# Designed miniproteins, single chains, continued (2), part 4

Each design is a single chain, and the fold is of that chain. pLDDT is the mean over its residues in the fold that is shown.

## One batch from the design tools (miniprotein)

Design m4107
Fold by ESMFold2-Fast:
Structure m4107 (fold): chain A 74 residues (1-74)
Amino acid sequence: DEEAKKLIEEAEKVLSRAEDALRQGNFDEAQKLYDEAIKLAREAGKLATDRELSIRIVAVIMRAVGLKLEVELK
């Protein structure tokens, strides 16, 4: 699961950057970063067999989707 772990760690970093962009009012950048985080988490999900990694993947996707919807509904 080294590749899955690397992908989810990258997704978590991208998600953090997306949240920062949203706080600054940069909605276009935030949406782009949420889409990137979801893409990375989906790729990690194809490779992950570890329960802990799977939980982290789901958490990233749920958070990114929720924040993306918040931006889109403005």
Scores: mean pLDDT 79

Design m4108
Fold by ESMFold2-Fast:
Structure m4108 (fold): chain A 64 residues (1-64)
Amino acid sequence: MELPPLTPEEQAEVDELIAEAQRRAKESVGMELDEDTVAALRKTLESLFRNKDRGGIEALRTRL
């Protein structure tokens, strides 16, 4: 991989936040997030984790 990899723990947290976003979308509007939205969210979360921006992660978690 050309970018620094996330730790297994960071990757698990990213996957959990995406799963939570999908669950909330399904509960609120009865529809899952599309693939492009999921890909954008994953890139944002991975960037926040790579930069160790815990404030940004918590802000995003609150919005999910």
Scores: mean pLDDT 75

Design m4109
Fold by ESMFold2-Fast:
Structure m4109 (fold): chain A 83 residues (1-83)
Amino acid sequence: MELLKKAKELEEQAEEYERQAQELVSQAREKMAEGGKATDPEEREKLVKEADELLQQAQDKYMQAGKLRKEAKELKKKAEEEE
């Protein structure tokens, strides 16, 4: 069952990207919280910019994970047709 094996590999890769995205979102939220408490304008701007960059990276990883899950779903469909 090569198709099912490939589907599982893609799902595992998708889960890894989703985990990385969640870590980035958590880091971004922490930086935003620190920025909200910062009285120094330069420090606040730096933290907000870093948070925005982390959120963008997280979104990219979620999109990659979504593509992998769609491919895995198609492979599972083909495996069902072979059964």
Scores: mean pLDDT 83

Design m4110
Fold by ESMFold2-Fast:
Structure m4110 (fold): chain A 117 residues (1-117)
Amino acid sequence: MVVITESGGGTFKEGGSVRLSAKVSGTDFSKSLVAWLRQKPGELPELVASMSADGTKTWYSPEVEGRATISRDDSASTAYLDLSDLKVEDTATYYRLVVSEDGVLAFGEGVEVTVVE
């Protein structure tokens, strides 16, 4: 069973920054694709950023490109999303998606980010 332990949510001011972290256990993290999704209030979930299992390919949503950085530390089995120049529109529940080598999808419980002003 894949377990995702998440941190970094809370209430933030516009123009600030946040680091979201997701520690993964129960799978070989070094062979897993990592993606960050978010669900804004009243909207469908959207893909924010992804990184290939080998770390060589990254993708960012146009809404966060230039403000977001996805990274991973395979020795710590942890993935990160850094988001700068926060906007009220970044208010969402952020989820980590892990796709294992076997194609198993696992989501974290979600971490709430609220941006005010």
Scores: mean pLDDT 79

Design m4111
Fold by ESMFold2-Fast:
Structure m4111 (fold): chain A 83 residues (1-83)
Amino acid sequence: MKVSEEELEKEVDLAMARLSVAVAAIAYKNGASEEEVYEFLKETASKLKDPEVIEEMKELAREKAKELGLDEEKAAEAVEEGA
């Protein structure tokens, strides 16, 4: 069974998007500022190329922002601005 490079890249980007949102949430819980979290999301999103990956990252960012009491719209916008 051989996975194509394109399929592998997309799966890696999805994993990176998920990890980036999780890391941002953990950083915020450990005293990172709201601005630092948004800058991190923007920077990590800038390395992703697939629009579907960006869209999933935006949804994950909104979900985690809501869980943490942050602005859902600002979190999603940071991901979109990075892309």
Scores: mean pLDDT 81

Design m4112
Fold by ESMFold2-Fast:
Parts: sequence; structure tokens; C-alpha cells
Structure m4112 (fold): chain A 51 residues (1-51)
Amino acid sequence: MTKEEADEALRKAAEAGRRFLALQRAGAPEEEIKEAWREAQRAGDEVMALP
């Protein structure tokens, strides 16, 4: 992948992580936090797929 593709993947991961943190700070139910964590994991998985 190019550096641009890597930057996009990192941006997505940061966005998903920020949403996860927002839910955690708000004291959302564990189920909702897990849902956000799953989305953050998917975004992070894309980053880890970078060569």
C-alpha cells in the first residue's frame, strides 16, 4: 500500500478509537462499549494489514 492508504487507515483507526473512548467516558453499558471496540478493532485490523 502507499503512504496515502496507510494514512487513511490510521485516520479511521483514530476515529474509531476516539468514539470508543467517548462511550467509555460517558459510562455507557459494556455492550455498547464492546460494539465500539469491535469497530475500532476492524479499523485497526486494516492498519495491521498494511505491508
Scores: mean pLDDT 77

Design m4113
Fold by ESMFold2-Fast:
Structure m4113 (fold): chain A 92 residues (1-92)
Amino acid sequence: SKPVPEEMVELGREFEEALKAGDLEKAKELLEKMAELAIENEHYLLAAALYEELARIAEKLGDKEKAEEYRKKAEELLEKAKKKLAEEEKKK
């Protein structure tokens, strides 16, 4: 697996601050950036969790269509994570 980028750690801190401030729009933008970085680095389990959180925030913002899109993306990423884990276990 590729290492988590240093940029991911900083985005995570900014995300926590946005949530603490109640800035859901900024929290959503930060999560989208984090999810893209996770996918680029093939951290599919992390990416799936981030899309699940995006769906929750989109729902709180009243964007039901985006929430459904994010949930579907999370399911697809979770399946990719399961396949990657199965391949790694075969290398024992």
Scores: mean pLDDT 83

Design m4114
Fold by ESMFold2-Fast:
Structure m4114 (fold): chain A 67 residues (1-67)
Amino acid sequence: MSGLEIAKEIARREVEEILEKYDLSEEQRKELLEIAKRIENAKTLEELSKEGRVLRQKIEEFTGEKL
């Protein structure tokens, strides 16, 4: 498995865990899932890192947790 595929799997599990653990609004859930979809479609580690940064910023905003 490539580093890119491993990073995508980690990001997917992170989103699933956050959606299960935190009582997020429908709109917040939708935003996280849209970002997760962009991560899944990333073709390079650079694209994945960019989307991953956006994902972490949104999780921190919605949960108040620092990742």
Scores: mean pLDDT 79

Design m4115
Fold by ESMFold2-Fast:
Structure m4115 (fold): chain A 83 residues (1-83)
Amino acid sequence: EKLIEEIKKLLDENASDEEIKELLIKNGFTEEEADEFIKRAKELEKELVKEHIENPSLTAEELKERFKKEVAELLKKIIEKKK
């Protein structure tokens, strides 16, 4: 949970992909796992933006909160797969 909270904070601060990758590696991720996470997070952001355009029920703030939630769930799944 601590790592997930740190990643959400970095996303709130618009941290670079390199900063996020470095944090993941320091927490036991391989470079490949960190790159895969960043790639999938970008795909999630794109999907949420598309959903917002099709169903404009979310504000920009709500969209960002949903993105952080989806990213947290993605990270949790990756951590669970790592053992």
Scores: mean pLDDT 77

Design m4116
Fold by ESMFold2-Fast:
Structure m4116 (fold): chain A 130 residues (1-130)
Amino acid sequence: DREKLEELAKKYGVSVADLQRVLDLLTRLGLPVSVEELDEVLEEVRERPDFKDIKREATKALHLLGLYIHLRSLGYSDQEILDLLRRHLAVPDKDYYLALLERILAVLAALPDPEAVLAAFQRVLNGVLS
């Protein structure tokens, strides 16, 4: 619903278009959420700054995407990021996060405008964390 998405955009100080790109990315990852569930997911990302005790798969995906964007900003390649997570991610569901990152990379490679999607997510994350 456009009206619910507009209310969520106002809540986080972000554009409707950026929230729609996040919803579309989650759908492409096989983790579709409603606009109401997206609000819950964004609050969970804000409240849990580490990868511990996260149950919702969409929350895991957005949290991992945030880490991916941060590591890319530091100059790491996709392979180096996978290797860093393999060595340093100290969580019980580490294998799930590694498989999820490979799925994120595959989805981004298949997009016509991956940098626009990553930029939209970074704006949404900045709105949630401020």
Scores: mean pLDDT 85

Design m4117
Fold by ESMFold2-Fast:
Formats: C-alpha cells, sequence, structure tokens
Structure m4117 (fold): chain A 117 residues (1-117)
C-alpha cells in the first residue's frame, strides 16, 4: 500500500537511511525520490519524469539552500501555478543535505498530506 511505503520512508529518513527511503519513494513520486537521491549522491540524474525547472529547483536547493525554494516559488507564480508543493520539495532537499533528518521527515509527511488533496 502507498501509505505503508510512505510511513516506512519517513521512518527511514528519521534514522538517516536515505537509500531505503529512496527505494520506497521511487515508485510513488519520482520528484521526491530524486530529492532524496540528490542528498545521497550530490548530483541529479536525467529523469524524464522530472521537468528541467523541477531539476533546477532541487539542484539550487542543494547548492544554495533557500534559493531553491525562492526559484520554485518564482517559477510557479510566473506560470500561475500553486507554489506550495514545489517549495516543499526544495526545502526537503535542503534539510536532507544539512542532515536535519527529523525536519526532512516532517516535510515528507506534509508533502504526502497535501498530495492527498
Amino acid sequence: EEEEKVEKAIEAIENGDLRTAYELLKPLDPLVAEAVRLAIEGKIEDNPEVSPEEKRALQLAYEKGELGAIYALMYALMKNRDPILPVLYAELVRELKEKNYKRAADLLRTIWKLRQQ
């Protein structure tokens, strides 16, 4: 079940087990999985399920922290789109890079709660 996999991924992140979180999230959300993989490997791979703008936001979050969230916000507003999820994905990358695993897990819970709406 999707909910069970998300709960296990959140627990894995809280324990710093990012590889297990990546494997659990990969079939559920390619963008969240790429955010986790980026924190593990320091690079983003070409993935056709992730747009160039989404890749830019994640990479910028990894390299420049808050600028990733700012980029995601500005891009969504320029396209008349809801910025909430893109900003949260960028913040997830930032917290994972800084090894703030409890905050990263809380962000993942928030992302999944919002995705259900």
Scores: mean pLDDT 83

Design m4118
Fold by ESMFold2-Fast:
Structure m4118 (fold): chain A 55 residues (1-55)
Amino acid sequence: MTEEEIRKQVEYLIDQGKTLEEIIESLKKFAEDQGYTEEEIKRMIELAKKVYEEK
C-alpha cells in the first residue's frame, strides 16, 4: 500500500466521521490481513496520525 493510498483511505474515514482510534484499528486490521510486518504497520499508523492531524 502506497503513502498516497493510505492518505486517501484516512481522508475517506475522516469524512465518514471516524475517530483517529477507529481509523488506526481499521488500518491495523487491513495490514495484518495482508501480511504486513510490524514495522510496516507502525509506519502506516504514523502516516495515518499525520494525515488526521493535517485535516
Scores: mean pLDDT 80

Design m4119
Fold by ESMFold2-Fast:
Structure m4119 (fold): chain A 67 residues (1-67)
Amino acid sequence: AEPAYRAGKGNYAAGDYDKAIAAYKKALELDPNYAEAWRNLGDALKKIGRTKEAEEYYAKAKELDPE
């Protein structure tokens, strides 16, 4: 979970949002309570214009970590 999350952050920093999304989704398959991975998945989706999906994942992150 955490190695996949770190891979997602690295790809996001490099501007490779598709790879970041794939890595964050993999992290969440292993740990669906990983609030920061939900948030970062939303950020990556917003960067590629998938705003509705981004908003769903932000809501999930807030449910798990409300501040």
Scores: mean pLDDT 80

Design m4120
Fold by ESMFold2-Fast:
Structure m4120 (fold): chain A 61 residues (1-61)
Amino acid sequence: SMIERRARSTVEALQSPDPVIRAAAVAELRKVLSEEEVERVRELALQGDTEEAIRLIAEGM
């Protein structure tokens, strides 16, 4: 789905070595998720729990 595709792209951006790309991904998440949900998504993405991060984003969209 388009929602899952966007969520996946956002998680990949959060896992980027480029801090500018990561900051842009966080800004996109803040449009649809609370700060607490954004922090949880960031933790999951950094831990490599990519599918769980995607599900959390998709549920908030």
Scores: mean pLDDT 84

Design m4121
Fold by ESMFold2-Fast:
Structure m4121 (fold): chain A 77 residues (1-77)
Amino acid sequence: MLIENAELLEEMGRRREAQGDYRSAGDLFEQAGNLYEEAGDLEKAAQMYRKAAEMYRRAGDTERAEEMLAKAEELEK
């Protein structure tokens, strides 16, 4: 199920964040957000996109961070 897969990706993202692998953490949170959005859980999707944005900023990828923040803001309308 999409939500079960999204929860797994979210957990993997948290593990990568704890290890300081911010790029991989950002990628995993972005993928989790995509699955939550597809499942219709827009609140969880926005939360994951905001976490991805934070991770991408920590990794030095400002462009991807801004893309993720824009996705989260669109869902929070």
Scores: mean pLDDT 86

Design m4122
Fold by ESMFold2-Fast:
Structure m4122 (fold): chain A 82 residues (1-82)
Amino acid sequence: AAGAAEVDRLLARLQELMLAGEAAEKAGDYETALAHYDRAIEVAEEIVRLAEEGRAPAELGEAARLLREELERRKAELEARM
């Protein structure tokens, strides 16, 4: 189904952004890490929206909501170090 392909694409993008953010964080490039985490939050919000519309599993939407909250906390920790 088209919805399943869209979800798979968003999950792949989320993984890419999280790996890039973690790599930047390890390098001490907090500005770049924050930018990647901001984009990851946007992707997580899109997954939440698809789940609310019944186009993704509700469990996946809940996981994306929790990940968004975790990333927002991680951003605050990085901003405190800048």
Scores: mean pLDDT 85

Design m4123
Fold by ESMFold2-Fast:
Structure m4123 (fold): chain A 56 residues (1-56)
Amino acid sequence: SMERIERAARSAREALEKHPDNRTLQAAIRAEAAEAEKLGDTELAAALREVLDEFE
């Protein structure tokens, strides 16, 4: 579970580093975080939101 969350956060961060102003990518990551929260995966949702905050 932690390994899965780490990989998802790393992938999101790498994508945003390459395309920091890509609004579609930012929206996709926000949608993934919202879906994770809906499924009760609070740690994944928090990790993805933290990555997004780094690029705000």
Scores: mean pLDDT 84

Design m4124
Fold by ESMFold2-Fast:
Structure m4124 (fold): chain A 62 residues (1-62)
Amino acid sequence: GELIRRLAMKELGLSEEQLEEIERLVRENSDLPVEEQGRMIAEKFGLSREDAIGLVKALRSI
């Protein structure tokens, strides 16, 4: 929820618009494994693969 959004923005340096785009990509690619979604997000937004995978897991758990 909101706590995950605030933590992602603070810890990963993401804007609200970037987080909305990430949430959209996770929803539209829900058929892909977490590792593959994390890879795409890491490459597009300049995050580490570990951070991106953690974010995808958190977003999919809600």
Scores: mean pLDDT 80

Design m4125
Fold by ESMFold2-Fast:
Structure m4125 (fold): chain A 60 residues (1-60)
Amino acid sequence: GAAEKARAAARAANAVAAAQSLGDEKGKTQAEIYLKKAEAAKTAEEAREAMRNAGDAVGG
C-alpha cells in the first residue's frame, strides 16, 4: 500500500544520507537514482526493490 511505498522511499533516502555522511560520492549518486525509482514506484514491491538497491549502493 501507500504506507509501504513511503517507508521504502524513506529508507532509500536514508541510504543517500549515509553515503553523504561517509563522503561516498559514487554511492550517493547511485542511491539517489534508486531513491527516485522508489518514489516513482507504482507498487510496494517496486519501491522495496529500489530501496534494497539504494542500500546496496552504499553498503557494497
Scores: mean pLDDT 81

Design m4126
Fold by ESMFold2-Fast:
Structure m4126 (fold): chain A 61 residues (1-61)
Amino acid sequence: GDPARTLVGAARHDLEEAVREGKVTEEQAEEAVRRIEEYARSGDLEGAARAGKEFARKHGL
């Protein structure tokens, strides 16, 4: 499939799980997904992946 769509889908799934586990708030997860989507939409897949990784590291995901 589309690498951007695949990356955003994976990030959304992981962040939904983190919210269910109480590791992040719904608002934090929504902001993180939005940032990842913005990078992916601009064609910056490396920036999208890095934003997801840094968010995960910051929140122990």
Scores: mean pLDDT 81

Design m4127
Fold by ESMFold2-Fast:
Structure m4127 (fold): chain A 91 residues (1-91)
Amino acid sequence: VDPERLEVESRIALVRMQIAVLRLYAEVAEKKGKKKVAEAARKAAEELEELARRAEEALRAGRLEEARRLIDEAFALWKKSAAEIEKLEKE
């Protein structure tokens, strides 16, 4: 098994876990009347879903470098969206 491939697969799995967390978080935020937090979390989940899906497609096609680039973009978006959600929670 290619260790580079396993690294990318592991990182895709982490992004998939974050998507699930964001969706649950959006549901909780919506029930608490925190509409901006819920919208930010849902938007982040949808954007991460698209990047994860594209990374999975690239990985299946043997395009390891493209898959790595896409998952790096997903991690950058994860950090950015987490900071924005934290800021909205403090408002």
Scores: mean pLDDT 88

Design m4128
Fold by ESMFold2-Fast:
Structure m4128 (fold): chain A 80 residues (1-80)
Amino acid sequence: SLEELAERQIKTAKELIKSAEENIKNKADVRDLEAIKKSLENTIALLKALQARLPSPEIDKTIAELEKKIKEVEEEIKKK
């Protein structure tokens, strides 16, 4: 169902945020940081598509968290 898809995407987003945090903490290479950024961007696109069909405060908050994490990854890339 659409609801099950949303739950899975939110779970994937939260795991990806944790992965991004670990990559930042471990001072990952630019290549790995760019790969994480692309994954975060792809997840935002999927969640925005779901939000259009299933408006949810949790989806909106998750998108905001992903956007914040992209900015943090971009700042780490700039340092290299």
Scores: mean pLDDT 86

Design m4129
Fold by ESMFold2-Fast:
Structure m4129 (fold): chain A 84 residues (1-84)
Amino acid sequence: DAEVQKELEEMGKEAAEALKKDKEEGMRLMARMAAFQGEVVGKELMDQGLEGLSQVDEKARKGVEEARSEAEAAARAAAQAAAA
């Protein structure tokens, strides 16, 4: 819990800083953070977010897809650690 919260906080800081310099890049990083958080909550929430973003900005949609792949890789690593 504390580790996940720390990662989310750091991702949020990065997204906020990027948003000040480049709004599109900031939105992409925010989408990645939301997708990562979605893996903790559930894939259903991520699917809804991806559908909504696809109607606004394809760059944000790509960010969500990328973050989903990263979150799945992290979940697999955690499952491997639990199996050991």
Scores: mean pLDDT 63

Design m4130
Fold by ESMFold2-Fast:
Structure m4130 (fold): chain A 83 residues (1-83)
Amino acid sequence: AAALVEEANRRVEELAERVKRAVEEGLEEVARRAMETMARKARELAAEAEEAAAAGDLEREAELALEIAEEAERALEEAVEEA
């Protein structure tokens, strides 16, 4: 359980750093696509995340966070290739 939470935290931190770097480099569209993808995916999974939180299912919360991060990472990489 702890290992999955640590992985989720690390991935979220890495994603945040990549988005920040994109903004610093003037790649606003890359950063925006990653952020919009994160927001959309988080919204899609909101009910499931609330259920996991209410149940105290930390492992499930970490899994959902990883899914959001992975989707945003993919969107960021696709945007970089299009730029």
Scores: mean pLDDT 80

Design m4131
Fold by ESMFold2-Fast:
Structure m4131 (fold): chain A 68 residues (1-68)
Amino acid sequence: SALEKAREIVRLGEEARPDLVEELEELQKRLEEAVKEKDLETEIEIGVKEVELAVELTVAGREVLRKE
């Protein structure tokens, strides 16, 4: 399925780019803080960064597949 394929690509990206995984974990903590503070502007900013990192993880995962 498309979801299984996407999950595999993301997993490969996470293995290739542990730095991005750490950044996503930090963003998740910041998101929890922003939600607690009801800071909608910060929530939106974090959401944009999460999308950007998801794209980078997808690219990294696809690059791993090209080598194998």
Scores: mean pLDDT 81

Design m4132
Fold by ESMFold2-Fast:
Structure m4132 (fold): chain A 78 residues (1-78)
Amino acid sequence: GAAEAARAAAYVGGGLLVEEARRRGEPLVGQELVVESGDLKVTVTVTEEAFVARVELGDEVAEASVPLEEVFEALASP
């Protein structure tokens, strides 16, 4: 459902943000990823505690917050 999609976006977008920040030698906290395609908008923001993903499709909105450690563990153990 929508909540699972938002959670998936936090993991996938979070992983992309981790890789990009690491590659550039930039701080991870405060990084943001925005993807827009037609009526779809996905925003992933990095806080000190979590990756926060917001998925917007027309009038539908879903959010998920995934702890930083959960994303790091997923990247280390695929």
Scores: mean pLDDT 81

Design m4133
Fold by ESMFold2-Fast:
Structure m4133 (fold): chain A 82 residues (1-82)
Amino acid sequence: MEELARRLAERFGIPLEVAREGLEATVEALVAAYERLGVPAEEARRRALELVRRAVEALLRGDEELAAEVEAEIEELAARLA
């Protein structure tokens, strides 16, 4: 998390604290979404952290394939919550 926040802050000229808070809020939102689908808290947090990590890596590298994978996973999660 801290390393990802630092890299986002450097890449986009955002204060480190803002990047950190944004990533933290995103993780908590994803954890809540996974828990609503019946995923246990520990597994929900693991999945949320992995998804955020992949999303940040896709942004930092311009990795279109990884971005598509993350987008598909988010769409699947959203469909399950609807």
Scores: mean pLDDT 81

Design m4134
Fold by ESMFold2-Fast:
Structure m4134 (fold): chain A 43 residues (1-43)
Amino acid sequence: HMEELKKKGEEVYKLIQEAKRNRGKDPEKASELLKKANEVALE
């Protein structure tokens, strides 16, 4: 249970970090990455 949640959290974390990287370069891509992170979190 805890290990499964941590794996999901890592995936979400990576997507959020990628979105942060793209905030200044490609805001649309950042938005798409945040949307994907939210969808993964809701799995």
Scores: mean pLDDT 77

Design m4135
Fold by ESMFold2-Fast:
Structure m4135 (fold): chain A 88 residues (1-88)
Amino acid sequence: SEQEELLKKLEELVDEAAEAALAGDEEKAVEKVEEATEVVKKLEIDKESAIKLTGLAMRLLAAAVEGGSEKVAEKVLELIKTFNELSE
């Protein structure tokens, strides 16, 4: 389904964002988190996808903190806010 393709794309973007954040590539990490946020806006948030999104968001926050980028952490918080608003 389109939703399954979007969830796969989101996971790939999160992988890329986390790797960039840990490598200290702030610009790339921010770009990938912003792309992930746009994918989240297209998702139908059900219970299963909400659990998966929470896990992905926690992983991104951990990578941003470990990488030491406040800007990346702020973008991850925007992503979290976006999916929380859509899950209501």
Scores: mean pLDDT 84

Design m4136
Fold by ESMFold2-Fast:
Structure m4136 (fold): chain A 64 residues (1-64)
Amino acid sequence: SLEEEIMIAMARIVYGIGLIMKSRGIPGAVEETIKLLEKIRKKAEEEGHEEAAEEARRLIEELE
């Protein structure tokens, strides 16, 4: 669905920004990025968007 595609895109954008902030040595960048990805994961799960939820989980694991 379009909503699921948008959620996947949002997760990837959040992840990308988080990596840039991490590379710049910004304190708490990884922690805040994981929090934002967890919010996307929860919303995706609540709305039945399995692919978006899986993508968000994968990106969280990549940051941990």
Scores: mean pLDDT 88

Design m4137
Fold by ESMFold2-Fast:
Structure m4137 (fold): chain A 66 residues (1-66)
Amino acid sequence: MEELRKAIEEGDVEKAKELAKKVKPTAENIRLAIALAVETGDLRYIEAADVLIEEGADPNLTKGAE
């Protein structure tokens, strides 16, 4: 998930979204995006975190919802 992490760090929400569709994002990728959004307050990181959550990177959340 090296390229996805890099896109998140760069705040490239479009690239992060494309990569998330090709490679299922991990909980670590989501946590990184959330941490950056909280620390910077930048809308790009907030949107990246939202996209990664929507792509279902947390199977624990899915099991809890069942």
Scores: mean pLDDT 70

Design m4138
Fold by ESMFold2-Fast:
Structure m4138 (fold): chain A 75 residues (1-75)
Amino acid sequence: MEELLEELVEALKAGDGQRFREIVRKIKETVKDPELAELLISIAIYRATRENLPPELQARVDEKIKELEEKIKNL
């Protein structure tokens, strides 16, 4: 799963929509829980977006990622 999230982040950074869709499909097939899959995909999107934001907005994204990770732990 960790490798799939890293590949998803790389696809997002590269702007590769086809690769992004392939990896999203693999995550959904692997996890099977739609809520968990959506949380994992959201974390990858925030990780990719973070690098293109100014420092003040990066802090907000980091807080959102932490919130999503806590939701996964409580599932």
Scores: mean pLDDT 80

Design m4139
Fold by ESMFold2-Fast:
Structure m4139 (fold): chain A 85 residues (1-85)
Amino acid sequence: HMQMVVTSDVSKIPALVAQGIPVIFQAKTYGTPGGNAKTGGLVKQAIDNGAVAVRVSLSGEIGRLFLSLVTDPAKRAGIPVFIEE
């Protein structure tokens, strides 16, 4: 009955979207500017490929450092972001 997929692999998104499956992109945070900026680029690619939502997993307070670099592409595109600690 579930027609929704969570994936951390941007390359899988076009095939899932072509099948009419809603895709949630699973994003990783590193708590560093460089690591989070790289993840933000992947978030943008996921949205450009048709992801309908982004999920972010945090490993505590350090994982929240530079979080906006990961979430801003989704927020600017009006795509919902779900944050889990």
Scores: mean pLDDT 78

Design m4140
Fold by ESMFold2-Fast:
Structure m4140 (fold): chain A 79 residues (1-79)
Amino acid sequence: AAELRAGAEVLRAQLEELAALAEALGVPEAARLLREAARLAEEALQILADGGDEERARALLEEAERLAKEAMELIAEAL
């Protein structure tokens, strides 16, 4: 539980940084996907902080990773 929560906190921060980078690179669609992924990571973090459903938190983190992958593909295509 503690490790999953720590991972979610790091992921959220990284996604927010990547969203800012995507905007700076002129890829606003990727920035939007990364911000959505960061929101999902924040929701997962809140569930874990409240001692809630770990399986639901994992599903949200998996969706966040999926969106981040899509965003990274858009950035790669733009560069």
Scores: mean pLDDT 85

Design m4141
Fold by ESMFold2-Fast:
Structure m4141 (fold): chain A 57 residues (1-57)
Amino acid sequence: LSEEEQEKLLEKLKEAMELAIKNGDVATLGIARKEAEEYLSPELLEEFKKYLEELKK
């Protein structure tokens, strides 16, 4: 994935995670995490993990 595609994916994953947490959808959380690990750079993956942690608070 290009840097642009990775940033676009990160934004979509953030949106999906917000919905999943709001609805208690653990399956969607697992899918989003797997997508992030497969397609995001280490820097963007770290941003995603930090965002997820903040959403759970």
Scores: mean pLDDT 78

Design m4142
Fold by ESMFold2-Fast:
Structure m4142 (fold): chain A 118 residues (1-118)
Amino acid sequence: SAVLTESGGGTVAEGGSLTLSSKVSGIDFANSSVSWISEPPGGGARGVAGISADGKTVSYAPEVEGRVTISVDHANNTSYLNLSDLRVEDTATYYNLAFSGETKVLAFGEGTQVTVVA
């Protein structure tokens, strides 16, 4: 019953920046943790970033640490992923995932496509 609506993708030049967002409904978002994953065109989904339910504890994949920031706006049920210093290897479909309380409720949309051009 959870729905995540992702947006903010597009085509950007190498070294550029994009802000991805996800609107969340159908869950208790204030008590949910969220994560972002990326799936490159060749397959092999990988974790990008995660944030705790209170928005205070964050984790980043080593490949993107220092270039990516995850944040949450609980008042508006929105998660954000700020991507900077983008590389061609960051080209992927990005999905937002939400986990509610002690029960894992996995939901993601069709994702948002990021294309980085050299």
Scores: mean pLDDT 81

